# Designed miniproteins, single chains, continued (4), part 56

Each design is a single chain, and the fold is of that chain. pLDDT is the mean over its residues in the fold that is shown.

## One batch from the design tools (miniprotein)

Design m13917
Fold by ESMFold2-Fast:
Structure m13917 (fold): chain A 113 residues (1-113)
Amino acid sequence: SNIEKLIDELKKVVQEIADLVIESAKRRGNEELVEQAKSFKEKADKLIDEIRKNINDPEKVIELANYLKSLLDEFYEKFAPYLTPEERERVQALYDKAKELIDKLIEEAKKNS
């Protein structure tokens, strides 16, 4: 389904954001930032899996998608200052893509409600 494909693309993009931040933190030797970024990755993955489980409940999909959007905003604000300008540009592009995919997911869910 179109909604399944959006969830798959969203999961990939969110994992790419987290992995870039984890790699950046590892290069800096900042073990605390590595742990925090890994924690975000795990929480976001679980949330996206929860969206998939509730795919036939449009209201729940919208609720969880908005929560993921808030989680992504918090993650970006927290970690962006620790990135190099080049890394930040890459993460910003992926962050913008993730937000667009979330908005498309919400719109698709609204059509099914």
Scores: mean pLDDT 88

Design m13918
Fold by ESMFold2-Fast:
Formats: sequence, structure tokens, C-alpha cells
Structure m13918 (fold): chain A 68 residues (1-68)
Amino acid sequence: MKITLVIDGESYEIEITPEEAKPFLKELLKLAKGMDWDLLVNGKRIETEEEVDKIELKDGDTIALVPK
């Protein structure tokens, strides 16, 4: 599936499998917390790994890393 990844206002189209989605989001969450940034999935702020486990990414979804 194709996902839009936004990092500090820069947009990238990435190809990811459903099996890769949860590990990828957990890595982004750790990176965001380390940098004091927010992780957003389709405009919703994701704060915990439990919230990541409830996310089902679909083709055309947007993931954003935004500075606080």
C-alpha cells in the first residue's frame, strides 16, 4: 500500500506492506518522542504503542512527524 509520510512539512510517498505497518509506526513513535515531536496518523495524535496496535493503515493514509 502507498502511504504519505510528512516530515517537518516535506511529503514523501512510501510503499509499505500491512505486516511492516505496526513495526514502522512504533519506530516513528519512538523517534518522535526522542525528538519531542508529535506523531499524527490521518491527523490524529498517537501517544502510545497501544494506540499503534489499534491502527489499521490503508492505501492513501497520511503519517506526519511534526515538531512541537
Scores: mean pLDDT 82

Design m13919
Fold by ESMFold2-Fast:
Structure m13919 (fold): chain A 118 residues (1-118)
Amino acid sequence: NLNQKKEEALNKGFEKGLKSNDEYIPSEAPLVALKLVKDAKMSVDDAIEAAVQFAKDNFDPKYHEKLAKYAREVALAVNNNEELKAYEIIGELLGREAKTDPERAQELLNIVKDRFNI
């Protein structure tokens, strides 16, 4: 069951993020890349460009390089038929966010589950 595997990957990532000492970054730009390449069937390059622009329009410049990096990793994972890796990456970013803003992280986690039928 692909949906069960997506949920397992997302939850595995979330647990990794909760235990991580890595810095918080907003998860929304990598999530835009996932949505565009998966649902809108955009090319990887176009999805990355749109996610990078979304990051520039919505977040502090200090996050832009890391948001671009994770958006690229997510888009490439989907393109390489490693979709479960993309959900694990998104989960990890949400887990890191939950350490400082658990309410926002839960809201975004619910949006991910709803949007991707998890």
Scores: mean pLDDT 84

Design m13920
Fold by ESMFold2-Fast:
Structure m13920 (fold): chain A 82 residues (1-82)
Amino acid sequence: SPELELARELKKKILEIMEKTNVEEEKKKKAEELMNWVIELVERLERGEISEEELEELANSKLEEGEEVEKVLREAAEKLLK
């Protein structure tokens, strides 16, 4: 599926950026766990096990984790641009 392929490619690129910018292992683990969770939801959506509406509700339940990971990604991007 295009969505799964895109998600997996984005995961690889994000992890590469984190490695290049020396992000702490604990923060990398949290980001990878969140990305794996998103990939699993997309796989469930493709299998017809979850609706798009249910996917949105589950994504909203992870907003705090998403905000923490977003901060880590912003810090990594800023370090990469130096």
Scores: mean pLDDT 77

Design m13921
Fold by ESMFold2-Fast:
Structure m13921 (fold): chain A 111 residues (1-111)
Amino acid sequence: AERALALAREAGFDGAVVVRDGREVARVGEVHPAALEAARRLSAVGADLAVGLSLTDAAGGTVAGVIFRRSGSALGGIGYGAAPYRGATPETVEAAEAGLARAAAALEAEL
């Protein structure tokens, strides 16, 4: 949990939440409700680790992201996704997508 939060911060996110068994186990910063809900849903359907992430630009536009890991299934591995919300600039979206890719690669390398 703590390592996933550290990787999210290193990747440039201002908020992250770790969910296990449908429950929030660790949080840093402010997390968009869509990111928390995505992490909770992925955890509930068998992700071993789910991390909701948020990146907010100077104008208040937010990108909500999620990283998840599945172990012991035919769909094992790490996945990630992002969605922009009202006012998110193309630059903020690009930064969030690059950050998710970096954080996912770092988590995969530690597994």
Scores: mean pLDDT 75

Design m13922
Fold by ESMFold2-Fast:
Structure m13922 (fold): chain A 70 residues (1-70)
Amino acid sequence: SMDDIVQQKLDEFRTELEDLVRRGASADEIGAFFRQRLEQAKQEIKDEDAYHELILRMNELLNQTLTRLS
């Protein structure tokens, strides 16, 4: 289902973001990664509601991660 695809993409994003943080990636590198994943999501998710849900959750996850590092 579309919900399963969104969850899978979010889980992939979370894993890669955690790996970047764990290895001490710079803010610029994390920003570049995030922009790349947004472009991939736009190409892969054709349903507008699912796309918006995915990018909102990705932004939330990024903000939570950056807040913990502050």
Scores: mean pLDDT 83

Design m13923
Fold by ESMFold2-Fast:
Structure m13923 (fold): chain A 92 residues (1-92)
Amino acid sequence: DPLLEALRETAERLIAAGEDPEEVEVLLEAGKLAAAGRELEASELLTEKLGKPYLVSLNDAGHPQLLELPEDAKREDIERAIQARRQQEQRR
């Protein structure tokens, strides 16, 4: 699975660069949820563990990226952001 391989490679690089392994693990869990189409759950996990909402996306190389959302962002705001991203991906 190229996506899981990209996530693993990203984790190994971040740990090698001196990032906290616990924070890297949270990012990987969120990335796996986003890859499975569970993007809202990924954002909720990051909000719980990091104390503020983030939208998880994958860049062109399959690496997880965090888009910081306003601290007052509600579930509806996160869902809207996810839908907007999916619409851009489906646009021809």
Scores: mean pLDDT 69

Design m13924
Fold by ESMFold2-Fast:
Structure m13924 (fold): chain A 83 residues (1-83)
Amino acid sequence: DKKEYLAELLEKQYGVELTPEQREEAGEIMLRFLNGELSIDEFEERLIAIDPRIAEKIPSDPKERQAFYDFLKLRVEEELKKL
């Protein structure tokens, strides 16, 4: 299941543990973000609504924040190619 796999990647990236229900929602949000349906701001707002601890893991510097998301997208694309 791609959504479950994406949710596991998000848990590792932000260092949080999600419930099965939160994983389903997080995986869906990640798919929409990867498809260009969500901006970075919308993506962050939706993930923080699932687990507020995620807010503390987001870089405050705009350049580092952009690099963080560019790296996340690249990493997910490479991992999905292996499936």
Scores: mean pLDDT 79

Design m13925
Fold by ESMFold2-Fast:
Structure m13925 (fold): chain A 59 residues (1-59)
Amino acid sequence: MEIPAELVERLREAIEKYGIKGLTDDLLNEIATQLGVSVHTVRLAFTVVVSEYNKEKLA
């Protein structure tokens, strides 16, 4: 499954601005609408970005 680069960038920006805990369902839905992707794609991309963030900071 290919995740758009702009979606990854948007999620990284949101994490930097709000923190991981600040990425609510409402915010993920807004990102999906802004980028014209499905919410499930945003949720998958969010999982990948959080995993990479944790690997870089904790593992």
Scores: mean pLDDT 75

Design m13926
Fold by ESMFold2-Fast:
Structure m13926 (fold): chain A 100 residues (1-100)
Amino acid sequence: MSVSLTASPTTVPAGGSVTVTATATGLGDEEYRFSLRMQRAGSSTKTFVGSAVVPGSDPRATFTVSNVPGAGTYTYYAEIRKVGSTEVVATGAGVTVTVT
């Protein structure tokens, strides 16, 4: 199982909004929770942003991140769990957003 992320726009002013779309592959015909996390460049901490439940037959979640934090470089990551489980079954490469 894998997940890929896209962000639009990839450069945004502080307080603006970014749409992050997570798409997974290799999921079964069950429901999965996609959790979006954000990491500031230079930080070891991934902060929870939001989650969505999607079917494995259409494994895409779109997140609107409003009021993006102050200027810097931020990487968004998605973790996928089966609904009712705390186990992470898939992660993917992050997507980078620049806040000006």
Scores: mean pLDDT 81

Design m13927
Fold by ESMFold2-Fast:
Parts: structure tokens; sequence; C-alpha cells
Structure m13927 (fold): chain A 91 residues (1-91)
């Protein structure tokens, strides 16, 4: 479910933060797993949009996808240190 994926993604964020200074390889692996979970969430959202019966709601949701995909691409390109800095700036 999406809720289970969000919980897994949050756990991976915590793993990146915990390891970025002491175990950079583990932080990098956790960040890659986090991005993979977000990619799965985006694919689930696309499937949900495709199943939407309301044409106006579907069009509005589709219009937001390019922005979501652009943010995902930015997160994917970040180093673990840049990713942690982004999270800390958001807290």
Amino acid sequence: SASALYAQAEAKVEEVVANVETDPAKAEAAKKEFVALLEELVEQQKAKIAATEDPEAKERALAKLPEVEAELAKLKAMSPAEFVALIEASA
C-alpha cells in the first residue's frame, strides 16, 4: 500500500541521516533505496490517476506529474550529504 511505502521511505531517510558522517557507503545505499521507494509511489499514483473516472480530476492530477517527476529527478541526483542538508533545512 502507499502508506506502507511512505513508512519505508521515512525509515530510509532516517538511515541516511544516521549514517551520512559515519558510514557514507550505507548512507548512499539507503538514499538509493529511498529514491526507489519514491519511484514506486509515483508509479502507484500514475495507476490511480489512470483509474480515475472524473475527467477534470484526472486532468488536474496529470498536470501535476511533471513537477513531481522533476523533484524526484533532483532528489535522485543529490549526494547523501546534499539530501541531508535539504531535510535539515526543511525541519
Scores: mean pLDDT 83

Design m13928
Fold by ESMFold2-Fast:
Structure m13928 (fold): chain A 63 residues (1-63)
Amino acid sequence: SSAEIERLKRSLKANEQAIKNSEEQIKRAEELNAPQSLIDRLKKAKEALEKSAKAVQEEIEKL
């Protein structure tokens, strides 16, 4: 369905923006010499977003 594909594409775009924002947060945290535990937590959050984005891409490809 066209509407479902458009919804998934919007979701994917939102995930891509969240990943970019997460990359900027990690970079700033590293520049500020934040605790490694915080940097690791931010990296795990980014990994979860990337996994979510991949799942949405696979869902689009199956339609």
Scores: mean pLDDT 87

Design m13929
Fold by ESMFold2-Fast:
Structure m13929 (fold): chain A 61 residues (1-61)
Amino acid sequence: AEAVGRASNARGAAAGAGAAVKDGVATDFETDYERGEVTVRGPTAEQARAAAEGAEKAGNG
C-alpha cells in the first residue's frame, strides 16, 4: 500500500518517514524535494496513510 504526504520541509518529512520505517509501520519511502512530497509504502493502506500523515506533520511542524 502507498500514501503521499505533503510538507513545506521535505527533510523533516523524510525524517518522519524514516522513523515510521524504523518502527515497522512503513517498509519504504521516497522523497520528492522539488514538490515537497513524501511517498510512503507499508504492508496495509492504513499503515501507509498513518506513516504519510506522521511524515507530513514532521515536515510542517
Scores: mean pLDDT 80

Design m13930
Fold by ESMFold2-Fast:
Structure m13930 (fold): chain A 91 residues (1-91)
Amino acid sequence: SSSRKELLEEARKTLDDLEAAGKAGGEDLKKGKEGVKKVIERIRELAKKYPELAEYLNETAKLAEEYLEKDFGAAVGILKVGLHEAIEKLE
């Protein structure tokens, strides 16, 4: 099992990758969407390592995936809120 510190570092790194994907999407939407898809996969992997947040993180990932093709900004916002919640609970 992952330590709380390792989960916190993974969540923070995933948030940094999300911010980079959001910025990339402003210049190249296809590139931004591919970056966000990778963030969604990382959130699903984080959910496997953190049972207390697994339901919340999986629902966050699913909702963001549903919005990704319709509203890129909404997908990024959903993931950002979810990652901040995970970080707060791991601190």
Scores: mean pLDDT 87

Design m13931
Fold by ESMFold2-Fast:
Structure m13931 (fold): chain A 89 residues (1-89)
Amino acid sequence: MVDEEERKKINEASRILSKAKDAKEIEEAREEIKKRGLEEGYIEIATLAVSAALGIPLEEARELVEKEDWEKIRELEEKIEKEIIEFAK
């Protein structure tokens, strides 16, 4: 459904994001993606990543990404990490 060039932008944005290890590096990766003009691919990748990480529907993940509600995303991510740790003990 996306054309060949859009797929390449999505793949490049994904590679940049996958290098980020913490919240600060994620912010730096977002700025790099924006500077390189890969924003359109970024929203799709971020939506998939947030949906998978938080276990929420794609529709909800897309709304959070489009609103740039990164504070709420971080809060949900921290909550999931705590639940995993509690389960593993």
Scores: mean pLDDT 65

Design m13932
Fold by ESMFold2-Fast:
Structure m13932 (fold): chain A 108 residues (1-108)
Amino acid sequence: SEELKKWAEELLKRTDDPGVKEVIENLILKRKGPLRYENPTAQRIVDAVTAAILPDRKLGLDLAAAYLNVPVEELERAIKTTDPEELLKFPPEVQAFALLYREALGKT
């Protein structure tokens, strides 16, 4: 989606975390990349999204929240956020998670 791509580009301008940048560039902007990263932040984001797309959505979100070390309510709020400015108020790892989660759901 063009909107998702614009959100990803905005996050890249506002984050200095190399792991967040790797996930955004490879899995959202390029749509090509490994699911295994040497950077621990990148790997946590990928593992969180992989958990969140499990058939048991409640278990998946609880596991994703554990990977990112945030309350599950924060991930639920990020996933439901449609306003880009509101999404930018979340930690960069949570922003990357929400964008990648939306990209993963679109690949059906």
Scores: mean pLDDT 78

Design m13933
Fold by ESMFold2-Fast:
Structure m13933 (fold): chain A 61 residues (1-61)
Amino acid sequence: MDEEAERIRKLFIERYGLEVSKEDVKKVIRMTQGKAPDDETVVRLLHDLVLSGEIKGKPVP
């Protein structure tokens, strides 16, 4: 879980230029119940939650 959350967090920074906490990433992974979310699916859900304001995303320089 921790390694998966860190990998997805890095992908989210690279894809959207937004930093999110590992705890928020773990929350999204749990929402998918760990049933075969590819990294892209988790990243997309995380982005949707940042846009809705449910998760805080911080721009990175």
Scores: mean pLDDT 75

Design m13934
Fold by ESMFold2-Fast:
Structure m13934 (fold): chain A 85 residues (1-85)
Amino acid sequence: SEKEEMIKLEPLFKEIVKNKDDKDKTIEYVIKLFELTSQSPQEKIEEGIKKIKENKEEISDETIDQMVKDAEEALKMIEELKKKE
């Protein structure tokens, strides 16, 4: 179930929001989220992670803010999904 898969990701979304003022930590948890959610072939997942790690300084503050906002919206969806049991 997509609902159950989303609920399993709740701890990672919470860590992203908790560490919103720490760019390195936010990127670390977003990488973990990407590893768990990617439907891409393993080689493309590994290449994507490598590019993110090598280009951390090129990731804009606006991109980090968007990642945090996406995590906050995901947490709101998870809370709504839990209430509909």
Scores: mean pLDDT 75

Design m13935
Fold by ESMFold2-Fast:
Structure m13935 (fold): chain A 69 residues (1-69)
Amino acid sequence: MEEARQRILQLLREIDRLAKEAGVRYIITITTDAEGKFRVELEVLSGPEEAIKRLQELVEEINRIADEM
């Protein structure tokens, strides 16, 4: 559990780093339910297509890990 949460934090940091480097403007929403399960949603406001695709892949990885928690 702790390891999965640490991995998610690392992925969130990578999203922020990539977005800043590529000039992507985004909104990230984290929703937590009563069972402690969470979901991450990414809304992109602007940025290069290649960078947006990479951010979407990272969000998909986060949600996969969260689903298994």
Scores: mean pLDDT 80

Design m13936
Fold by ESMFold2-Fast:
Structure m13936 (fold): chain A 67 residues (1-67)
Amino acid sequence: MEKADEVADKAVQEALKANLSPDEAIERARTIARELAKKEGLSDAEIDYAVTRAVTRVRRILKEREE
């Protein structure tokens, strides 16, 4: 798995752990993904990829829980 995918997965787990509202979980996933990706030394493109993947994954999980 690419490092950006690992960062995205970790951000998703952290965001969902806090039992936040959907909007708060999405914002937390975005923030954590950016922070972790920057800390790992990823490029701007890889940071954007990790953020997009984390947000998309959180939205999918929250939709599944609401349905």
Scores: mean pLDDT 80

Design m13937
Fold by ESMFold2-Fast:
Structure m13937 (fold): chain A 88 residues (1-88)
Amino acid sequence: TKEEYEKGYRDALEKTKNASAEEIQKMALDTTRKGEEAIKNGDVKEVAYQSGALTALSDRALALGDNETANEAFEKAVRFQGEVLALK
């Protein structure tokens, strides 16, 4: 789970290196949707990966001054981490 989280973080950070605030917001929504689907399917590794990706998107949004998107993405990342602990 930690390995998948770290991979999701790094992959999202690289994919968003030149992304605009609007692109980050769109990616955060898509990433959240994928994480919710993974929770529904009991895919613990995918939930951890999407949690890492949301943390990276939060960091990118914060760097661009989009505090609202940053806070929302971070909150979803924390929730997905909680789900990883609840799933076996």
Scores: mean pLDDT 86

Design m13938
Fold by ESMFold2-Fast:
Structure m13938 (fold): chain A 87 residues (1-87)
Amino acid sequence: MEKLREEFNKLLDELEKKLLEAGYSPQQVKDIRDYLTRLLEKLDESFQKEAIEKLKEINKDPDLNVMLAKLGELIHEMERKIAEKEK
């Protein structure tokens, strides 16, 4: 768990740099980071690993608009997986 969380935090640090460069405020970036962290903590380990791999691919995208669209899809997928656990 600790190693997985450390990998996720590193990816969030990379994402934060890109969002700040894109003109997002520090508060908006913090809110996104906090929300993603809360979503990850509610997922089973297998889905945490999947989310981390998807975030790695998102961070590699050179097109900011495409990256943000993919990030939105990841957030939606994480929310859906959490909701499915309660059914």
Scores: mean pLDDT 80

Design m13939
Fold by ESMFold2-Fast:
Structure m13939 (fold): chain A 68 residues (1-68)
Amino acid sequence: AALYRVTKKPAVNTTTGTVLEPGEEFVLADARERDGFLEGVGRLPDGTVGRVLAGADGVERVGEAPAP
Protein backbone atom coordinates (compact mmCIF):
# COMPACT_ATOMS: atom_id res chain seq x y z
CA ALA A 1 0.00 0.00 0.00
CA ALA A 2 1.02 3.65 -0.30
CA LEU A 3 2.38 5.77 2.55
CA TYR A 4 1.14 9.38 2.52
CA ARG A 5 2.11 12.46 4.51
CA VAL A 6 -0.31 15.27 5.36
CA THR A 7 1.13 18.58 4.05
CA LYS A 8 -1.61 21.25 4.03
CA LYS A 9 -5.02 19.94 5.11
CA PRO A 10 -5.93 17.39 7.80
CA ALA A 11 -6.82 13.86 6.75
CA VAL A 12 -9.78 12.13 8.45
CA ASN A 13 -10.49 8.54 9.42
CA THR A 14 -14.23 8.51 8.68
CA THR A 15 -14.74 5.30 10.69
CA THR A 16 -13.41 6.71 14.00
CA GLY A 17 -13.39 10.49 13.41
CA THR A 18 -9.62 10.63 14.04
CA VAL A 19 -7.95 13.66 12.42
CA LEU A 20 -4.36 13.77 11.15
CA GLU A 21 -2.68 17.19 11.12
CA PRO A 22 0.11 18.37 8.77
CA GLY A 23 3.30 16.33 9.27
CA GLU A 24 1.46 13.09 10.21
CA GLU A 25 1.67 9.99 8.03
CA PHE A 26 -0.85 7.29 7.15
CA VAL A 27 -1.05 4.17 4.99
CA LEU A 28 -3.75 4.00 2.31
CA ALA A 29 -4.79 0.92 0.31
CA ASP A 30 -7.19 0.82 -2.67
CA ALA A 31 -6.89 4.60 -2.97
CA ARG A 32 -9.25 6.33 -5.39
CA GLU A 33 -9.17 10.02 -6.27
CA ARG A 34 -12.60 11.63 -6.69
CA ASP A 35 -13.61 15.31 -6.60
CA GLY A 36 -10.19 16.30 -5.26
CA PHE A 37 -10.22 13.73 -2.43
CA LEU A 38 -8.32 10.48 -1.88
CA GLU A 39 -10.39 7.70 -0.29
CA GLY A 40 -9.41 4.20 0.74
CA VAL A 41 -8.76 1.74 3.54
CA GLY A 42 -6.17 3.32 5.82
CA ARG A 43 -4.06 2.79 8.90
CA LEU A 44 -3.29 5.81 11.06
CA PRO A 45 -0.25 6.32 13.37
CA ASP A 46 -2.36 5.33 16.40
CA GLY A 47 -2.88 1.90 14.78
CA THR A 48 -6.57 2.40 13.94
CA VAL A 49 -7.81 0.95 10.66
CA GLY A 50 -10.77 2.36 8.78
CA ARG A 51 -11.89 4.37 5.79
CA VAL A 52 -9.71 7.44 5.27
CA LEU A 53 -10.63 10.62 3.40
CA ALA A 54 -7.89 13.12 2.50
CA GLY A 55 -7.67 16.13 0.23
CA ALA A 56 -5.59 15.07 -2.78
CA ASP A 57 -3.88 18.50 -2.81
CA GLY A 58 -3.17 18.31 0.94
CA VAL A 59 -1.17 15.06 1.04
CA GLU A 60 1.90 13.63 -0.68
CA ARG A 61 2.90 10.03 -1.36
CA VAL A 62 6.21 9.41 0.43
CA GLY A 63 6.66 5.64 0.04
CA GLU A 64 5.24 2.16 0.33
CA ALA A 65 3.97 0.28 3.39
CA PRO A 66 2.17 -3.02 4.07
CA ALA A 67 -1.59 -2.87 3.43
CA PRO A 68 -3.79 -2.04 6.47
Scores: mean pLDDT 74

Design m13940
Fold by ESMFold2-Fast:
Structure m13940 (fold): chain A 84 residues (1-84)
Amino acid sequence: MEELKKKLDELSKEVGELAREAARIRPQMTVEQRRRVVELLSKATKALRKAYENLFTKKDFEGAEKYIEEVRKAIEELRRVLAE
C-alpha cells in the first residue's frame, strides 16, 4: 500500500515536471512533436487517475500496478520526444 502510493506520488511529480518542460519548449516544437506530447500527457494523466482510483477507491492493487506501469511507459516515451 505505502510503496504503491509513494510510486504514484513520484510518477505524478514526474508527469507534472515533464508537462511544465513541454510547455516551456512548446514554441520550439514541430506540429508533430506537439501532437505526440499532448497525446502522451493525456495518456499519462488518464493512467495516473485510474491508478489512484484502483488503489484508493477499488482497493485493487494489481490494477493499480498495471496503470503505474502504463504511466512509466508514457513518461519514457515523453522524455524521448522532448529529447528530439
Scores: mean pLDDT 83

Design m13941
Fold by ESMFold2-Fast:
Structure m13941 (fold): chain A 67 residues (1-67)
Amino acid sequence: SAEERIIRRLMEEYGLSEEQAREAVEILKELIENPEKRDELIAELKEKFGLSEEEIEKFAVRLLIES
């Protein structure tokens, strides 16, 4: 699934634990479902997990396409 691929990539490229990677995916899903919270959720992903806005956008698009 898209979720499993993103989890593996987050663990391998960003050094996140499986729990952290799963949490990041949940926040990415919330970002897709609640665009009014976009700025808050992007800030959380950047500060908590070290993701760039560009990477966040790429992951969100992938999750949306495979929804």
Scores: mean pLDDT 82

Design m13942
Fold by ESMFold2-Fast:
Structure m13942 (fold): chain A 83 residues (1-83)
Amino acid sequence: SAGRELILRVLEEEFGEEAAREFEEIHRELLAAEEAGDEERVAALLGPYIEYMVRVAKALYERGLISEETLEKVLRDAEEARA
């Protein structure tokens, strides 16, 4: 999707190719764990996944591509997902 391509591009530009590759691997493993119903594996992968999503949201905000309200929502959703 266009959103996924943007996330990977931002990660590569801001944090390097290795960060983008790591996120893609985490995302692929997370989807596979969800499909398999492996709740323990999903829980283990959510932390790293959320951390990358927060980094992307902050970078997008700094670039003027998302509003402050959107950034605040992402940060709030991330905190709730960790609770």
Scores: mean pLDDT 83

Design m13943
Fold by ESMFold2-Fast:
Structure m13943 (fold): chain A 63 residues (1-63)
Amino acid sequence: SMSREEALASLREVAKLTGRGLETAVALIGREFGLDEAETAELRRLIEAGDYEGAADLVLSAQ
């Protein structure tokens, strides 16, 4: 099961990655959280922009 704490913790760790590592991790997390590929791309953009709160909200809203 996934909680808000888990989502934020995962996003924070993913945010430490760069380039292809970040892209791959975001894709995997998006699938686990029930996001499709388009939503996962938006998640990646938010993380790269440093908007971790927006990224977490996107994931939790989709759940």
Scores: mean pLDDT 76

Design m13944
Fold by ESMFold2-Fast:
Structure m13944 (fold): chain A 81 residues (1-81)
Amino acid sequence: MSEPVKEAKRLEEEVVKPMLEGKISKQAAGLSVRSFMVSYGFEPSALDVPATDIDALIEAAKNVAGKEVQELVLHNLELLK
């Protein structure tokens, strides 16, 4: 509930929102989301996913062990489309 939720919310504020405002590229935002996914124990396949391939990152996110973390990552990836 707490720690991954807080980190995902920070990801939205520090990465996704600046990307939508034109301060960060979609590539940089995708790389940050991918790094978050790796940090929270997504399958090794997540390491092979290009940070710019949002659909592939969405599929990799379905492999995360915690449903709450999965929902937060999927929400952030939808914002990067």
Scores: mean pLDDT 69

Design m13945
Fold by ESMFold2-Fast:
Structure m13945 (fold): chain A 94 residues (1-94)
Amino acid sequence: MDKELEEAGKELGKEYPELTEEEIKTLIETERAIRNRDVKKVEELKEETVEALKKLAEIAMKEGLLHPKFKTPEEVAKALEESLARLPEAVALR
C-alpha cells in the first residue's frame, strides 16, 4: 500500500507539474492517514491538504475538467473544506 501511494505521488507530479513536491507529499500523507484510519493525522494535515486540493481544482477548471455543478474555484474550495472538515469523523466511524 505505501509503495502504491509513493508511485501515485510520482504520477501526480508527472500529470500536474504545477504541484510542488511538498504539496504532493501532503496529498499522499493524507491518503495514507485515511487508509490507516489515523484521524489525528488527517486533522493535522487538513489545512495543507485543502490548499493543495484548491490548487488542483484551479488547474482542473482551467483545463475544463471540473464537474458542471462547480462554476468557480471558490465553490470547489468550499466543497473541499466542508468535506475535509467532516473527514476525521467519517474516518473514525469506519
Scores: mean pLDDT 66

Design m13946
Fold by ESMFold2-Fast:
Structure m13946 (fold): chain A 119 residues (1-119)
Amino acid sequence: FNESDIKVEFRPVDDENVKVIVTYTKSNGEKITEELIVSKEKSPHEAIKEAEQVSVRNDPTLQRLQPEIQKLSQRLLDELKKNGSVTDDQVRSIVDQIASDTPDPQLAQDLRDYFDKES
């Protein structure tokens, strides 16, 4: 995420609301555009900060974890089909197995950290 690659545009929607359009380029070269409708009661500074926070949440870490998250989703669906339910302990076991099967130690750690944040 590079600050110099952020473009912010404001478009009036009505007398009380402004559409904030944030376009940025991630470190991997992907271009993202986010649209937020913000009340004019918020200062322009606050609107920009909120848009930046949304951009950070769609960051390269989540993109890097996408294949591992997809594997987790598939394993969870298989357990749901087999047993009709999935427990937190089963989710942790599946995450641990996927992390252990991942050849990149940093990616394995990022997957575990992501799961801990979502829990």
Scores: mean pLDDT 58

Design m13947
Fold by ESMFold2-Fast:
Structure m13947 (fold): chain A 95 residues (1-95)
Amino acid sequence: HTSAIRSIISGMSPSQRQALRNAIATIFRIMGRFDQANAIQAASSWSVSQIVRHLRQIADDVGMTQSQINALLRQGVSAFVAAVRQRIRNRTDWP
């Protein structure tokens, strides 16, 4: 849920948050959301609320529940990225 994901992200190191930011931008590019991906990379600040909003959009786009995303993020950014990329690869309709 939203409060749980906010706590997870707030507990991340700056390096982990940057890795998550880069991963989210890459995911949006794969989805054909180039303007959104470019905005994420160009932003001088990236709040926990902005991260949560982007993660919810990814959840909706790839068919994951918020609980699934929370569980993956507790395992680490790499676990979340691997699971999302696997779901994207299993879909042949991504641009």
Scores: mean pLDDT 74

Design m13948
Fold by ESMFold2-Fast:
Structure m13948 (fold): chain A 64 residues (1-64)
Amino acid sequence: SLVAQAQAALAALAEALKRGDSKAAIEHLTRVSELIAKMVAAGDTEAARELQAQLEALLSELLE
């Protein structure tokens, strides 16, 4: 499912950020963003909103 793919990409983004791997982090961030956009296009706006909130929380934890 798109949700499962986005969750996997989000986990990969978190690991890349922990490692300081900027290239991998950008690639995984792009993938998460694309999957969220596809969910919105498919009408899964609630799932997209939850994944966007998880992404924002992850970035806030690393920037705060």
Scores: mean pLDDT 82

Design m13949
Fold by ESMFold2-Fast:
Structure m13949 (fold): chain A 99 residues (1-99)
Amino acid sequence: MENVKKAIEEMEKLAKETLEALEKDEETKKALEELLKLLLEYVKLLLEVHPPDEEQVKKLIEEFKKALKYLAELDLEELEEAKKELEAALAKGKANISL
């Protein structure tokens, strides 16, 4: 599980750097921050179900960087919708694992 922890820590660092570099209003930044927290929780849940090897961790971090670039281009309404979808996916994922 060390690989999972390191992957999550690196992704959290990338998310923070993206938020700090974002040239948008405070409401949009807050929505992105909340979305990124949910995304990290969802990714952590998936990685706990299927632990990645070192190569998969590198690919996951690369894909996460691409996702961050995409999410940083979204407006407030798009970020709020993405947040709702991630909240629903996370709730379903937790229910499937717990049951």
Scores: mean pLDDT 76

Design m13950
Fold by ESMFold2-Fast:
Structure m13950 (fold): chain A 75 residues (1-75)
Amino acid sequence: SMAKERAAKLRAELEKLSDEERVEEINRRLAELEEQLATTEDPEKRRELLREMMDLGVVALDLAVKRVVERRLLE
């Protein structure tokens, strides 16, 4: 599905970034989605935006948890 392809691409893009760059990129993308959601009244488009926000959140959390685990295992 397009959603799975989008999530896989997003994960690959974010994994290439440093920890600081990743946090900044996630916050930037989230802000863009929030702005789009604030200006969108179509229920179907709002559902798509919320799905994109959820996908971003899941990928962001997964990468953040992975980083914490890797950091603590190396300490």
Scores: mean pLDDT 79

